# Designed miniproteins, single chains, continued (4): the designs that were tried, part 79

Each design is a single chain, and the fold is of that chain. pLDDT is the mean over its residues in the fold that is shown.

## One batch from the design tools (miniprotein)

Design m14909
Fold by ESMFold2-Fast:
Structure m14909 (fold): chain A 76 residues (1-76)
Amino acid sequence: SLEESRKVARLVGHILDAIGDLLEGNFERAAQSLLEAAKLAKEMGLDEYRPLIEKVAQWLREKGGEELAEKVLEAL
């Protein structure tokens, strides 16, 4: 459905934004995008995206955004 497609598009968009910001060292922005993705995944029952969000949060942790990554993981 159009509504379902919009939900997936918003979720994927936030994950892609987070990856881009993470690669540029914008850890705060990356975390904000991941938090939005985590909230959407939980609220909309898109649990299939949890492992991807978790993996990107782990990358954020490895790059020095440990506290920010923990906030994302708590939102999952």
Scores: mean pLDDT 85

Design m14910
Fold by ESMFold2-Fast:
Structure m14910 (fold): chain A 94 residues (1-94)
Amino acid sequence: SMKEELEHEILEGVVLLMAAVLRTVARREGDEELARAAEEAARAIMEAARAGNVEALEKARELLLEASRAYDAGDVERAIRLLREAARYAREAA
């Protein structure tokens, strides 16, 4: 339906924006591993979005939120693991 299509487009936009923000933050902090993990997640999420896999996007969103929380708590290693997991789920959609 039109409502479901709009909700999916909003989800896609939000997930892509979250990935872009995490990539920018990682580059600003100068952590090369975090930057690489964020860039890989962003790339995989963009490909999943183009493939139209909503389930992969929803899972990626959950993992990106968890990665952001881990980063805010100072657990950079956990944030990196969660970003890599988000990339993995997104790639399964491509």
Scores: mean pLDDT 75

Design m14912
Fold by ESMFold2-Fast:
Structure m14912 (fold): chain A 74 residues (1-74)
Amino acid sequence: AEAARQARVDALAAEIIAGTEKHLAYNRTDPLLAYTDEQIARLLENVKASAREAAERRLAGVPDGIPGVSYPLP
């Protein structure tokens, strides 16, 4: 049971990280944002640090997200 739960948490955490990576890759092309590779790497580290906690909250059905990870959509 615990191993299956952790697998679901890991899968959701990976999904959160992958979504953020795709969004940041798009933001690299926006001259108004002017994000550097270093800034993107730091943002990804922050997302990775909180991704498992966010995934666990989603699995528990609580409405808490990861604050400050969202960027304006195009």
Scores: mean pLDDT 67

Design m14913
Fold by ESMFold2-Fast:
Structure m14913 (fold): chain A 62 residues (1-62)
Amino acid sequence: AEKLIRKALFEDFTAGLVAQRVLDLVKEGKLDEANRLIEEAKRIDPKIGEYAQKVLEEELKK
């Protein structure tokens, strides 16, 4: 997850910040809040939300 976030920050600063927040929420066990943030991000920019979703799925795969 951290490697994907670093790549996102380099390519799109906003996408990386949203992805980092989602990762932090998942690690804290706040999965509902992470999913809400992803949905809000998708409404603003589908690419940002899609990247955050990918980070969530990768972290849950562990």
Scores: mean pLDDT 76

Design m14914
Fold by ESMFold2-Fast:
Structure m14914 (fold): chain A 68 residues (1-68)
Amino acid sequence: DERRRALEAELEARGVAAPVTILDYASKAGLSVEEVLEAVKRYEARHPGVLDAQAAIDAVEEVKKRRE
């Protein structure tokens, strides 16, 4: 919960709309808060300055495909 709240605040600070919705989507996809945070960091490293709601969702999907 504390990690989820920290990630929610981070996404909000980066200008991502509806961070709660993104985290709920990731939870339904079977990802932990830590996996979502790692996915977002990896996406940002490859696409500096680009992070919106859809980009965050796409980053989560990428990590899910790599982790079985």
Scores: mean pLDDT 64

Design m14915
Fold by ESMFold2-Fast:
Structure m14915 (fold): chain A 67 residues (1-67)
Amino acid sequence: LSDEEILALFAEYDTDGSGVLTKEELRKLAESLGLDPEEFFKRADTDGDGVIDFDEFRAAMREISRE
């Protein structure tokens, strides 16, 4: 996935434009990509606050894309 595709995907699931994804939105996104939602959430939510901003999301997607 390119950075533009990652941004488009984030924006699609950030339905209210808050700039963050809730764990529920992230789980749904991970499932749509065929990823394990728990592994993806742990990788993205490094702060453990239960929400994922764009920088955290991009970092997680880049790590998955590297493999």
Scores: mean pLDDT 73

Design m14916
Fold by ESMFold2-Fast:
Structure m14916 (fold): chain A 102 residues (1-102)
Amino acid sequence: GGIEQARRGGAKAMAGLRAGDDEAGREGALEMGEAAEAGAIGAAGGATTVFLEGLRLGMRKTAEGGAHGLVKGAEAGIEGAKGAIEALSKDPEGAEALERGK
């Protein structure tokens, strides 16, 4: 599902950052953002689309800024995506939407 894809993308982004691989880090961050956005669209019926699309675009723009931008942006994006998913899971409507997105 989208949550699993976001988790895998985040792991790839972090692995790339640790290795100093800007391309792998950037690709992982983009994949995580896209998966999170797709999950929100599928699960929440667009309720969180603006927020998660903003996260995806922010991660992409920061990744385009190179290694230093990628490190800070990918970490912020990963943390933001985790926070968004956690917030959705704590909200009764969001938790139901996440269940539908499985």
Scores: mean pLDDT 55

Design m14917
Fold by ESMFold2-Fast:
Structure m14917 (fold): chain A 61 residues (1-61)
Amino acid sequence: MTEEQREKLLELIKSGKLKNYEDLQNFAKELGITVDQAKAFLIQLVSEGKISPETARKLLG
């Protein structure tokens, strides 16, 4: 993933536009990334304390 793609995905999470796994699939496609790349990034954000494990679980399905 590019830095721009990571920043945009984090912005979508913080703004509440990413609510569930279906939203994650749709935005991953729009950003030109795979769902697996998006999932790996969510796990990284949890490990860095930038999002809660609860938020990540909701988005992972």
Scores: mean pLDDT 84

Design m14918
Fold by ESMFold2-Fast:
Structure m14918 (fold): chain A 79 residues (1-79)
Amino acid sequence: MTDVQIEKLAKALIEELGLSEEEAQKIANAVRDAVNSVVGLFPTDEEIKKAIEAGKQVLIDAGIPEEKAEEITKKYVKV
């Protein structure tokens, strides 16, 4: 994920969930790290799917309801 994508994700977490700027940044960075740990230089479609799933799991582990984590992941988590 790019820095611009992380900023958009953090803003969404603040606006949709009422998280603080600091907490939203921590979660967004954790999502980035999870996504980037799965994808290499030339990610396959399977690796992209696993990376997106890893990002969704970070949101769930942060206490975001599964339905909201899925919506946020589809809209803001990009490889």
Scores: mean pLDDT 79

Design m14919
Fold by ESMFold2-Fast:
Structure m14919 (fold): chain A 58 residues (1-58)
Amino acid sequence: MSKEEKEKKFKEYAKKNKLSDEAIKAGLKKIKEGASLEEAIESAKKTQELEELRKKME
């Protein structure tokens, strides 16, 4: 799977799951570094969870 294919599939996943811009950026960064689509999704989910936690702590 090409990097472009991974980016496209990741963006579709992000739209369906309403990921934040920061989470999308984290996932795309992983894909650019040669990570799998699954690793990109996991990174984005972790970033999203950290954002939700920060929001709750403020």
Scores: mean pLDDT 79

Design m14920
Fold by ESMFold2-Fast:
Structure m14920 (fold): chain A 70 residues (1-70)
Amino acid sequence: MSKEYAEAVARAILQEAVDRMKAGTPEEIRKVAEEAIKRLKELGDKSTPEGKKAFEEAIQRLKEEAERLL
């Protein structure tokens, strides 16, 4: 996928996951983070090098948000 498309998809997944985690219990936060990280990794592996970087950055932000909420 293009870099711009990859960045848009990564942002959408990150935002949806963060919104779900803010409303969740610690158990739900962990589950949502794991599911979103898995999806971002799968999409990154199928992307260009530039696109993969966008997914890697989203994974890092998601981990930081999950740790902050736990």
Scores: mean pLDDT 81

Design m14921
Fold by ESMFold2-Fast:
Structure m14921 (fold): chain A 60 residues (1-60)
Amino acid sequence: SAEQAVELAKEAVKAAENGDIDKARSLLTEAGRLWRQLSPDQRKEVLKALGEAAEALAKQ
């Protein structure tokens, strides 16, 4: 679901902030897989969360 994809993306951000890049990568990959099963409207929510995750990674 969109909620699960957003949750995984947020967990990926936390993993990246803790320096666990492998875990962050795994969580983002899973979020991306869920994204493909979503409606266009739900995909907008996931893309926003993924953008936040990318910004957190860029701060490293």
Scores: mean pLDDT 74

Design m14922
Fold by ESMFold2-Fast:
Structure m14922 (fold): chain A 66 residues (1-66)
Amino acid sequence: SMEEIQKRLDEYRKQLEKAVETKSLDEVLEEFRRIIEDLRAAGVPESDILKLGSYYAELLEKRAEA
């Protein structure tokens, strides 16, 4: 359902926030790659995956400026 998709996306957003703060750049990139593969395999709409990717980019920009 759309509600289950949104919950999964919200959980991955929180996972990425923690990963960006606590892990090396290489580890964060690998984790993001696995998340995207999982979402695509689960049939999540590409538009929702792109929104998660934009959020990930924002988190990395904030990390680079710190």
Scores: mean pLDDT 82

Design m14923
Fold by ESMFold2-Fast:
Structure m14923 (fold): chain A 61 residues (1-61)
Amino acid sequence: REAALREARELALKAVELGKKLDLSKEETEELIRGAAEYAKRTYGLTDEEVEEIIKEALAA
């Protein structure tokens, strides 16, 4: 489970990095982060609470 949370955070951070690389708007970058978090939820079986924490952490980065 800890490994799944770590991978989910890495996916969210990659979405942040991609947003910066493509010079996306804040809104577009937030959509990428949410997409990554939703993918991780389905793939790793994360709870809604864990997904919200990952999104919040990535948005603060």
Scores: mean pLDDT 77

Design m14924
Fold by ESMFold2-Fast:
Structure m14924 (fold): chain A 80 residues (1-80)
Amino acid sequence: SSEKELELTKEQLRLMADAVEEAYHAALQALDPSTPAGVTPTQPLSPEQAARVRAIFLEKLDALAPELKAKVKELEKKTK
């Protein structure tokens, strides 16, 4: 059934989008721990800060990969 396959794909895309958003906010908070979770800085980042955020973001995303894979597998079970 194409409907169940599309639904599964949409949920997998949501999980990936959520993981990317989580990694980004975690990188921002690691750059400035005084920044509340989920809050984007109002000031533009310097090139140095942007490079640091990118490095931390990739590191956080790699750390989330095993959990993301587990959640993807759990969604596959729910579509049975």
Scores: mean pLDDT 69

Design m14925
Fold by ESMFold2-Fast:
Structure m14925 (fold): chain A 85 residues (1-85)
Amino acid sequence: MEAEMERLRERYAALAAEARAIVEADPESDEARARVGALSNRAAAELYAEMGKEELAAEARRLAELAEAGELAELEALEEEAERA
């Protein structure tokens, strides 16, 4: 458990740093948003799966797939619905 927890913390910190670097390089770019969305949702899906939260893991995987496909309008609409809910 100890080695696994350390690995998860390092992985999460690295992904968060990568996401911030992408946004800071071009914060208004749709491509940058798609890349951050894909990275963040893939990381969330892995974390939720490790925690046994299957429903949240499935949702995060779907959001990552939309971001990877470049379906930014659909991704943004779903994120707005989640924020308003």
Scores: mean pLDDT 68

Design m14926
Fold by ESMFold2-Fast:
Structure m14926 (fold): chain A 65 residues (1-65)
Amino acid sequence: SLVDKLRSAKSVEEQVEILKEEIGKMVREGKFETARELQDIMLDLLNGEDRETIIEKVEKVVEKS
């Protein structure tokens, strides 16, 4: 799952790349709202939000998608 990939990531840079890949996939699948929510989470990560908060936000997005 996306959450498992993010938990296994060893760096913020790796988490950003995982989120970029999922955002691209959501856009290709026409899931624009999910893509926007993941993009906002990626920006939070880039602005220094902690790992567990990022994972919790992603879990919430995945549960409703």
Scores: mean pLDDT 83

Design m14927
Fold by ESMFold2-Fast:
Formats: C-alpha cells, structure tokens, sequence
Structure m14927 (fold): chain A 66 residues (1-66)
C-alpha cells in the first residue's frame, strides 16, 4: 500500500536519510500519484538536500492535492 511506503519515507526523513526518503516517497507515488503526503515528503527531502527548485515544485503539487 502507498501508505506503508509513506511511513518508511517519514522514518528515513527522521533519520536524516533524505535519499532513502525520496526513494520510498517515489514508490508511494508509483502506487498512488495523488498521494499528497508523498509529494510533501519529496518537498522536505529536496529542501534538506539544497534543491530548492524541486522542493517548491513538489510543495505546490502536495498543496494542489490536499
């Protein structure tokens, strides 16, 4: 289920493993491309990695779905 991948992505974010968080969030989006939580996780992870352009893009996507 997409929600299980979202949970794994959140655990990776809390551990500071932003690349792993991105991988789990992408897996969630493969199952449910409208999962606002997964888009939000991508936004947070990319912001933490310094990719502010991708972070803003994914944040807008998450907001459009919430």
Amino acid sequence: MAEEYVKKAVEALNAGDYETAIEWAQKALEIDPNNADAWGILAIAYRRLGDFEKALEYEKKARSLA
Scores: mean pLDDT 85

Design m14928
Fold by ESMFold2-Fast:
Structure m14928 (fold): chain A 91 residues (1-91)
Amino acid sequence: SEAEKRREETFEESLEKIKKMLEELKKKGVIKEEDYEKLMKLIEEAEKEEDEEKREKIAEEIEKLLEEKYKEAVEKLLEEEREKQEKKLEE
């Protein structure tokens, strides 16, 4: 029960991070509108899905699409995010 709740929170946090990443990729114009809509739909399906195994499969589809088409763009975005966090720690 507690392990399930803790996994649920971690999963929701992961989906929220992916949403923010997709919004940033869209703002930069590096993601195709068709792929953005598909990924957002998968995230919505994952958020509504109560079966952990089915949610994991949806998450794998999201990761696979990002890795196959947008790996370089995602890596660059994560690097920029890391640099911003390091700058806050230097204060």
Scores: mean pLDDT 74

Design m14930
Fold by ESMFold2-Fast:
Structure m14930 (fold): chain A 63 residues (1-63)
Amino acid sequence: SAADEAALRAAVAAIAEALQLSPEETARLYGVARDAWRRERPANPAAWLADHLSELVARARTL
């Protein structure tokens, strides 16, 4: 849903700020997180992203 996508963008933006990611890294992180989230449809996006942060950031950096 649009609300879910907005929540994902906000969570990714917060992570990007905390980790000082580049705009390119942030865009890649958003892409890999969006693809994973489409499969899992978590009820709490922020908690889900935190639980998967290390793997999602690693995937974004290897793209």
Scores: mean pLDDT 74

Design m14931
Fold by ESMFold2-Fast:
Structure m14931 (fold): chain A 88 residues (1-88)
Amino acid sequence: SSQIQQQYQSRTDQGINAVSQTRNLIRNNSSNSDIQRQIDRVQQVRDQISSISSQARQQGDTDTADSGNQTVDMIDSQIDDFRSQIQS
């Protein structure tokens, strides 16, 4: 549905912004606690995109569902990278 496509787009934009904010915190040598809080925000957006992907699949919107799953995989990879950087 157009509503689910709009939700997907909105959450993807939020995810891109949250990832960029996390990268900026790391680049600026922010505290590990500040970086972890921002990673938690990225995780929340990732979980929302995952939920939207599941709803899209239930509605027969396979294109949005597949795009959502790909976006989740990309965000998960970035979260893993961010976490590795704060463990040093």
Scores: mean pLDDT 88

Design m14932
Fold by ESMFold2-Fast:
Structure m14932 (fold): chain A 74 residues (1-74)
Amino acid sequence: MPVHAVLTLPGATEEQGRRAERAVREVPGVLAARVHVTPDGANIGVVAESEEAARRAAEAAGRAAGLPVTLTFQ
């Protein structure tokens, strides 16, 4: 069953959020990803084939943005 998750990148700029979204979309098992940028940072909604794919997406997002990432399953 696909899983829904949110990746939170506190303090991320729009550019960092976009880089993270792009990196997440390249992770095997990620079906969809969309970034939402706010004054406090960026959130990336993720639909993944598994919790493992969602965790790999969080790792990719953090590496691309250079920021800590919090993964929350929906």
Scores: mean pLDDT 86

Design m14933
Fold by ESMFold2-Fast:
Structure m14933 (fold): chain A 79 residues (1-79)
Amino acid sequence: SLLALANTYSTLGNQAAAAGDYLSAGTAYLNAGNNYAALKNYANAAAALTNAATAYAKAGNAANAATAAANAAALSQAA
C-alpha cells in the first residue's frame, strides 16, 4: 500500500540521517512525502518534505533543499 511505502521511506530516511548519509536521507524523505501526498495526507507529506529539505541542506544540496521546502510549504496550506 502507499501508506506502508510512505512509512518505509520515512524509516529509511531516519536511518540514513542517523548514519550521516544526508543525501540518501533527503531522497528517502522526498519519496515518503510524495507517497503521503498521493494519499492526500498533506500534514505527513509536509512533515516528510520538511525533513527532506533539512537533509538536503545538510548534504550541501541547496537546490533540492529549496524545492523540498517550497513543496512542504504548499502542502501545509492544503492541510
Scores: mean pLDDT 88

Design m14934
Fold by ESMFold2-Fast:
Structure m14934 (fold): chain A 64 residues (1-64)
Amino acid sequence: SMGDRLNQGLTENARLALELDTPEARKLLQDTLFRVQDLLDKGDSEGAQQIVEDGLERLKKLAE
């Protein structure tokens, strides 16, 4: 389901941010969580999924 995909993506964002353990990674995770919650409150589950995917890509770039 979309909820399962969102949960898996959010879990991966959190895991990577914890592994990086930097203020930048924590801030990026916080921004992702805030934007996801805002979009879900507005009924935009597709937008929320896109933000989750974008957040993960940005965290991966921080790991480089």
Scores: mean pLDDT 86

Design m14935
Fold by ESMFold2-Fast:
Structure m14935 (fold): chain A 73 residues (1-73)
Amino acid sequence: AQEDFNKGAQLAAEGKYDEAIRYFEKAIEKDPNFVNAYIGLAAVYEKRGELDKAYEYYQKAAEITGTPKPKPP
């Protein structure tokens, strides 16, 4: 999962979004709770202008982590 995520992140940095998506999907397939892969998918879809899909994957990541925003002390 982590290795697939790392490859996806590298491909996304290179602008190879379709290949990056496949590696992030592979990471999720191996570990459905792999939060960083959902964030990676969301970021790639956002860069492609597919905001509905980006929001869907950010929502999935938030669901897994139960994200409260960090508050300063």
Scores: mean pLDDT 76

Design m14936
Fold by ESMFold2-Fast:
Structure m14936 (fold): chain A 61 residues (1-61)
Amino acid sequence: MLSKEEAVERLEELRREAEAAGDEGLALSLQYALQQVKKSTDPEEAQEITEAAERAARERL
C-alpha cells in the first residue's frame, strides 16, 4: 500500500504523462484525484481514489 506522499507523486507523474499525450480528460481526472487525495483524512478513501486513477491512466496511456 502506498503512503499518501508516494500516491501523490505517482498521480502527479501520470498527470504529466496525460498532459504530454494530449489527453485532457485523463489529465483533469488525475488533477481531481490529486486534490481529493491531498484533502482526504481517510487513508482508505485516499487509497481507493489513487488506485482508481492509476488504473484509468494505465489503461489509457
Scores: mean pLDDT 77

Design m14937
Fold by ESMFold2-Fast:
Structure m14937 (fold): chain A 105 residues (1-105)
Amino acid sequence: MKDKINQDINDSLGRMAGNISYLAGKKGGLSDDLVKEIGKASGKYAKIVSQVEEDPNPDPEVVKLVKQAKEKLDELFEAIKKGDEEKARELLKELKKLIEEIEKL
């Protein structure tokens, strides 16, 4: 019952958070407010993933939303790597909406 999917998500989150922080500190291509908001959203998502992993019978709707949020995080990371702040802001908005939907369940 310990599956590889949750480990892959946690590994992706850790790598992404580290890379975002590093890129933000080394390049002026992203605004400080955007970097802070990405950090907050990534932190909330990591907490949700941890709670799902601790649940012996996770809600399938929560699992579905967690997977959708991972896809948005991956897209957000690619936008950040390209310095596309406008795309990053839109993806962050979508990610926040998914997190809010999970928190209501």
Scores: mean pLDDT 71

Design m14938
Fold by ESMFold2-Fast:
Structure m14938 (fold): chain A 72 residues (1-72)
Amino acid sequence: AREEAERYYRLGAEAFAAGDYEAAIRYFEKAIELDPEYYRAWVALGLAYLKAGDVERAREAFARARELNPSM
């Protein structure tokens, strides 16, 4: 599960770097589906939503990331 979540996270990061924020969102969502405690995937999802213009969903993703890692 964790290795698969990390793989989807990397695919999402590649899509994000390419400017394909819709693909990035899908990959990061798959990563958190496989590992809901993967706080980095929640942070990345928030950033992808911000780039896609979805501020509300970005805030929700960042809130979840902060719950999983309060020192963030």
Scores: mean pLDDT 84

Design m14939
Fold by ESMFold2-Fast:
Structure m14939 (fold): chain A 71 residues (1-71)
Amino acid sequence: MTGEEYLQKGLELMKQKKYEEAAEYFKKALETGDPEISTQAKLGLRGIKDYYEEKGKLEKAKEIEEILKQV
């Protein structure tokens, strides 16, 4: 799959509130190294992180932060 396809799948999963699966696809999009895709994928991951922090799921929020630090 292309970075664009990974990004699109992540956004679709976010609309379905499947945040764990969405984060996995945003991570795959980041790994493609495309700057425009990476910017959008990072925004998606930050949204998921903020959601987990709001729900008190601090361990899951930390996992997303670690993904963001790797790129």
Scores: mean pLDDT 82

Design m14940
Fold by ESMFold2-Fast:
Structure m14940 (fold): chain A 62 residues (1-62)
Amino acid sequence: SELLKKLEEVTELLKKDPNAFDEIKKILGMEELSKEDLLRLLLAQAQYYELEELKKLLEELL
């Protein structure tokens, strides 16, 4: 799915740069979200799709 591929891109980006939130917003098309709302949304998606690596990265940033 398109969303799952975008979440994989987000995961790889966060591994390289944990501060790359502006780039993540562009990938997802959500420039208006705050960092905190983006993190909550990504964590919910990671839990729903069982993306363990993304979930761990996001938990370290919270």
Scores: mean pLDDT 81

Design m14941
Fold by ESMFold2-Fast:
Structure m14941 (fold): chain A 92 residues (1-92)
Amino acid sequence: SEEARRAAEEAARNAEKSGGEAEARVEGTRVTVEIRNASVSAQFGALAGAVAAEFAGGRGRVRIDGDTVTLEVEGEDEEVAAAGARAAANGL
């Protein structure tokens, strides 16, 4: 959805401000933000984002592999996915 795409792009921009190179992708009801060369601040931001996504009714997951952080937000539908992604962006 357009809303999920905008939320994903905002999350990527916020992650980059915390330190790192971020790319966001939307696949149906799943939003993924991958942060490469992530600072410690960006890593904590991703964890906060995942928690925020869950309080918005979505499902937030974070994986950390070296300096790469992957934040995934999944919703029951595109509206929930977008709301979760917006909440995650605010946590980043």
Scores: mean pLDDT 84

Design m14942
Fold by ESMFold2-Fast:
Structure m14942 (fold): chain A 72 residues (1-72)
Amino acid sequence: SKRKAAVLYAAGGILYAAEEYRLAAELYVEAAELVKDDKEEAAELYKKAAEAYEKAGDLEKAAEARKKAEEL
């Protein structure tokens, strides 16, 4: 649901601020999957996940998340 996505987004932001980048990215991906019917919102969430994965050093997952954003 969109409400669950909003909670995951908020939690991801808190984790990102705490420099828990991998966990933040995982929550952003989960939020994006929940709002896939809203292509613009899902794309923004995948982009945030990609940035968080890059900060975590996970370049493969970052590239995958960016590709998901572009495919929407």
Scores: mean pLDDT 86

Design m14943
Fold by ESMFold2-Fast:
Structure m14943 (fold): chain A 80 residues (1-80)
Amino acid sequence: DVVMQVMELGGKAIKEMRKAGVSEEVIEKVAEYIRKGIQALAAGDFEKAKEYLEKALEIAKKAGAPESVLEYLRKALELV
């Protein structure tokens, strides 16, 4: 189930961002785009799902999130 795998990877990314001391404002924005991506994926809109997950990755990168976070988000993108 791709939806469940993306949800698990997104959850791991959020957990690692908190451990790394990334601001809650940034974490909330990344989580919002992950959630939108999951909702789009569940609705069968793969193009929007990919767009939202790419936006989550971009925000995490610009905020200086650890490589482990970026790896989880890239793995989620590969599934879509």
Scores: mean pLDDT 89

Design m14944
Fold by ESMFold2-Fast:
Structure m14944 (fold): chain A 95 residues (1-95)
Amino acid sequence: SLGLLAGLLEDTLTLVDRYFPEDTELKELIERTLEKLRKGEVPSEEEVKKLKEELEKLIEKLREKMKSLPISEQVALSLEIGMIKTALDLLEELT
């Protein structure tokens, strides 16, 4: 479970860097969570809650971004949003 969550968050970090490279605060939050997961550490309930809130905001920003993209990229991004939703479900299991 923690390994799968780490993989999904690493993919999410790549997505943030591609579409919202200026969002350094979100990238730092994901990177801090990844470092804990890579050490086999469970993030605190407060850290999990904050990350969940920021990932939900990211999904909404990505949905808006999709409106301006070619259909092939919209399809790919819809699948990537599904992966972020899976990460949210795994984060819920930690609380």
Scores: mean pLDDT 86

Design m14945
Fold by ESMFold2-Fast:
Structure m14945 (fold): chain A 73 residues (1-73)
Amino acid sequence: MEEKLEEAEELVREAERRLREGDGEGALEAATRAVELALEALDGDPLRAIGLAIAGIGLAFEAGLLLGKPGVA
């Protein structure tokens, strides 16, 4: 359980780094995996898992905007 939360935290940091460098594809991949791991960890630590999932969702949304996938107006 704790290992999944730690891995999710690392992936959130990786997604942030990739977004800063303009790597939307890498950021989306890292952010999506972080959300998956955080959701798997809801059983053990729901508050920490929810926080990580929210962070990952936000980063995935930003990455998607860079790729032109969300935000079709």
Scores: mean pLDDT 78

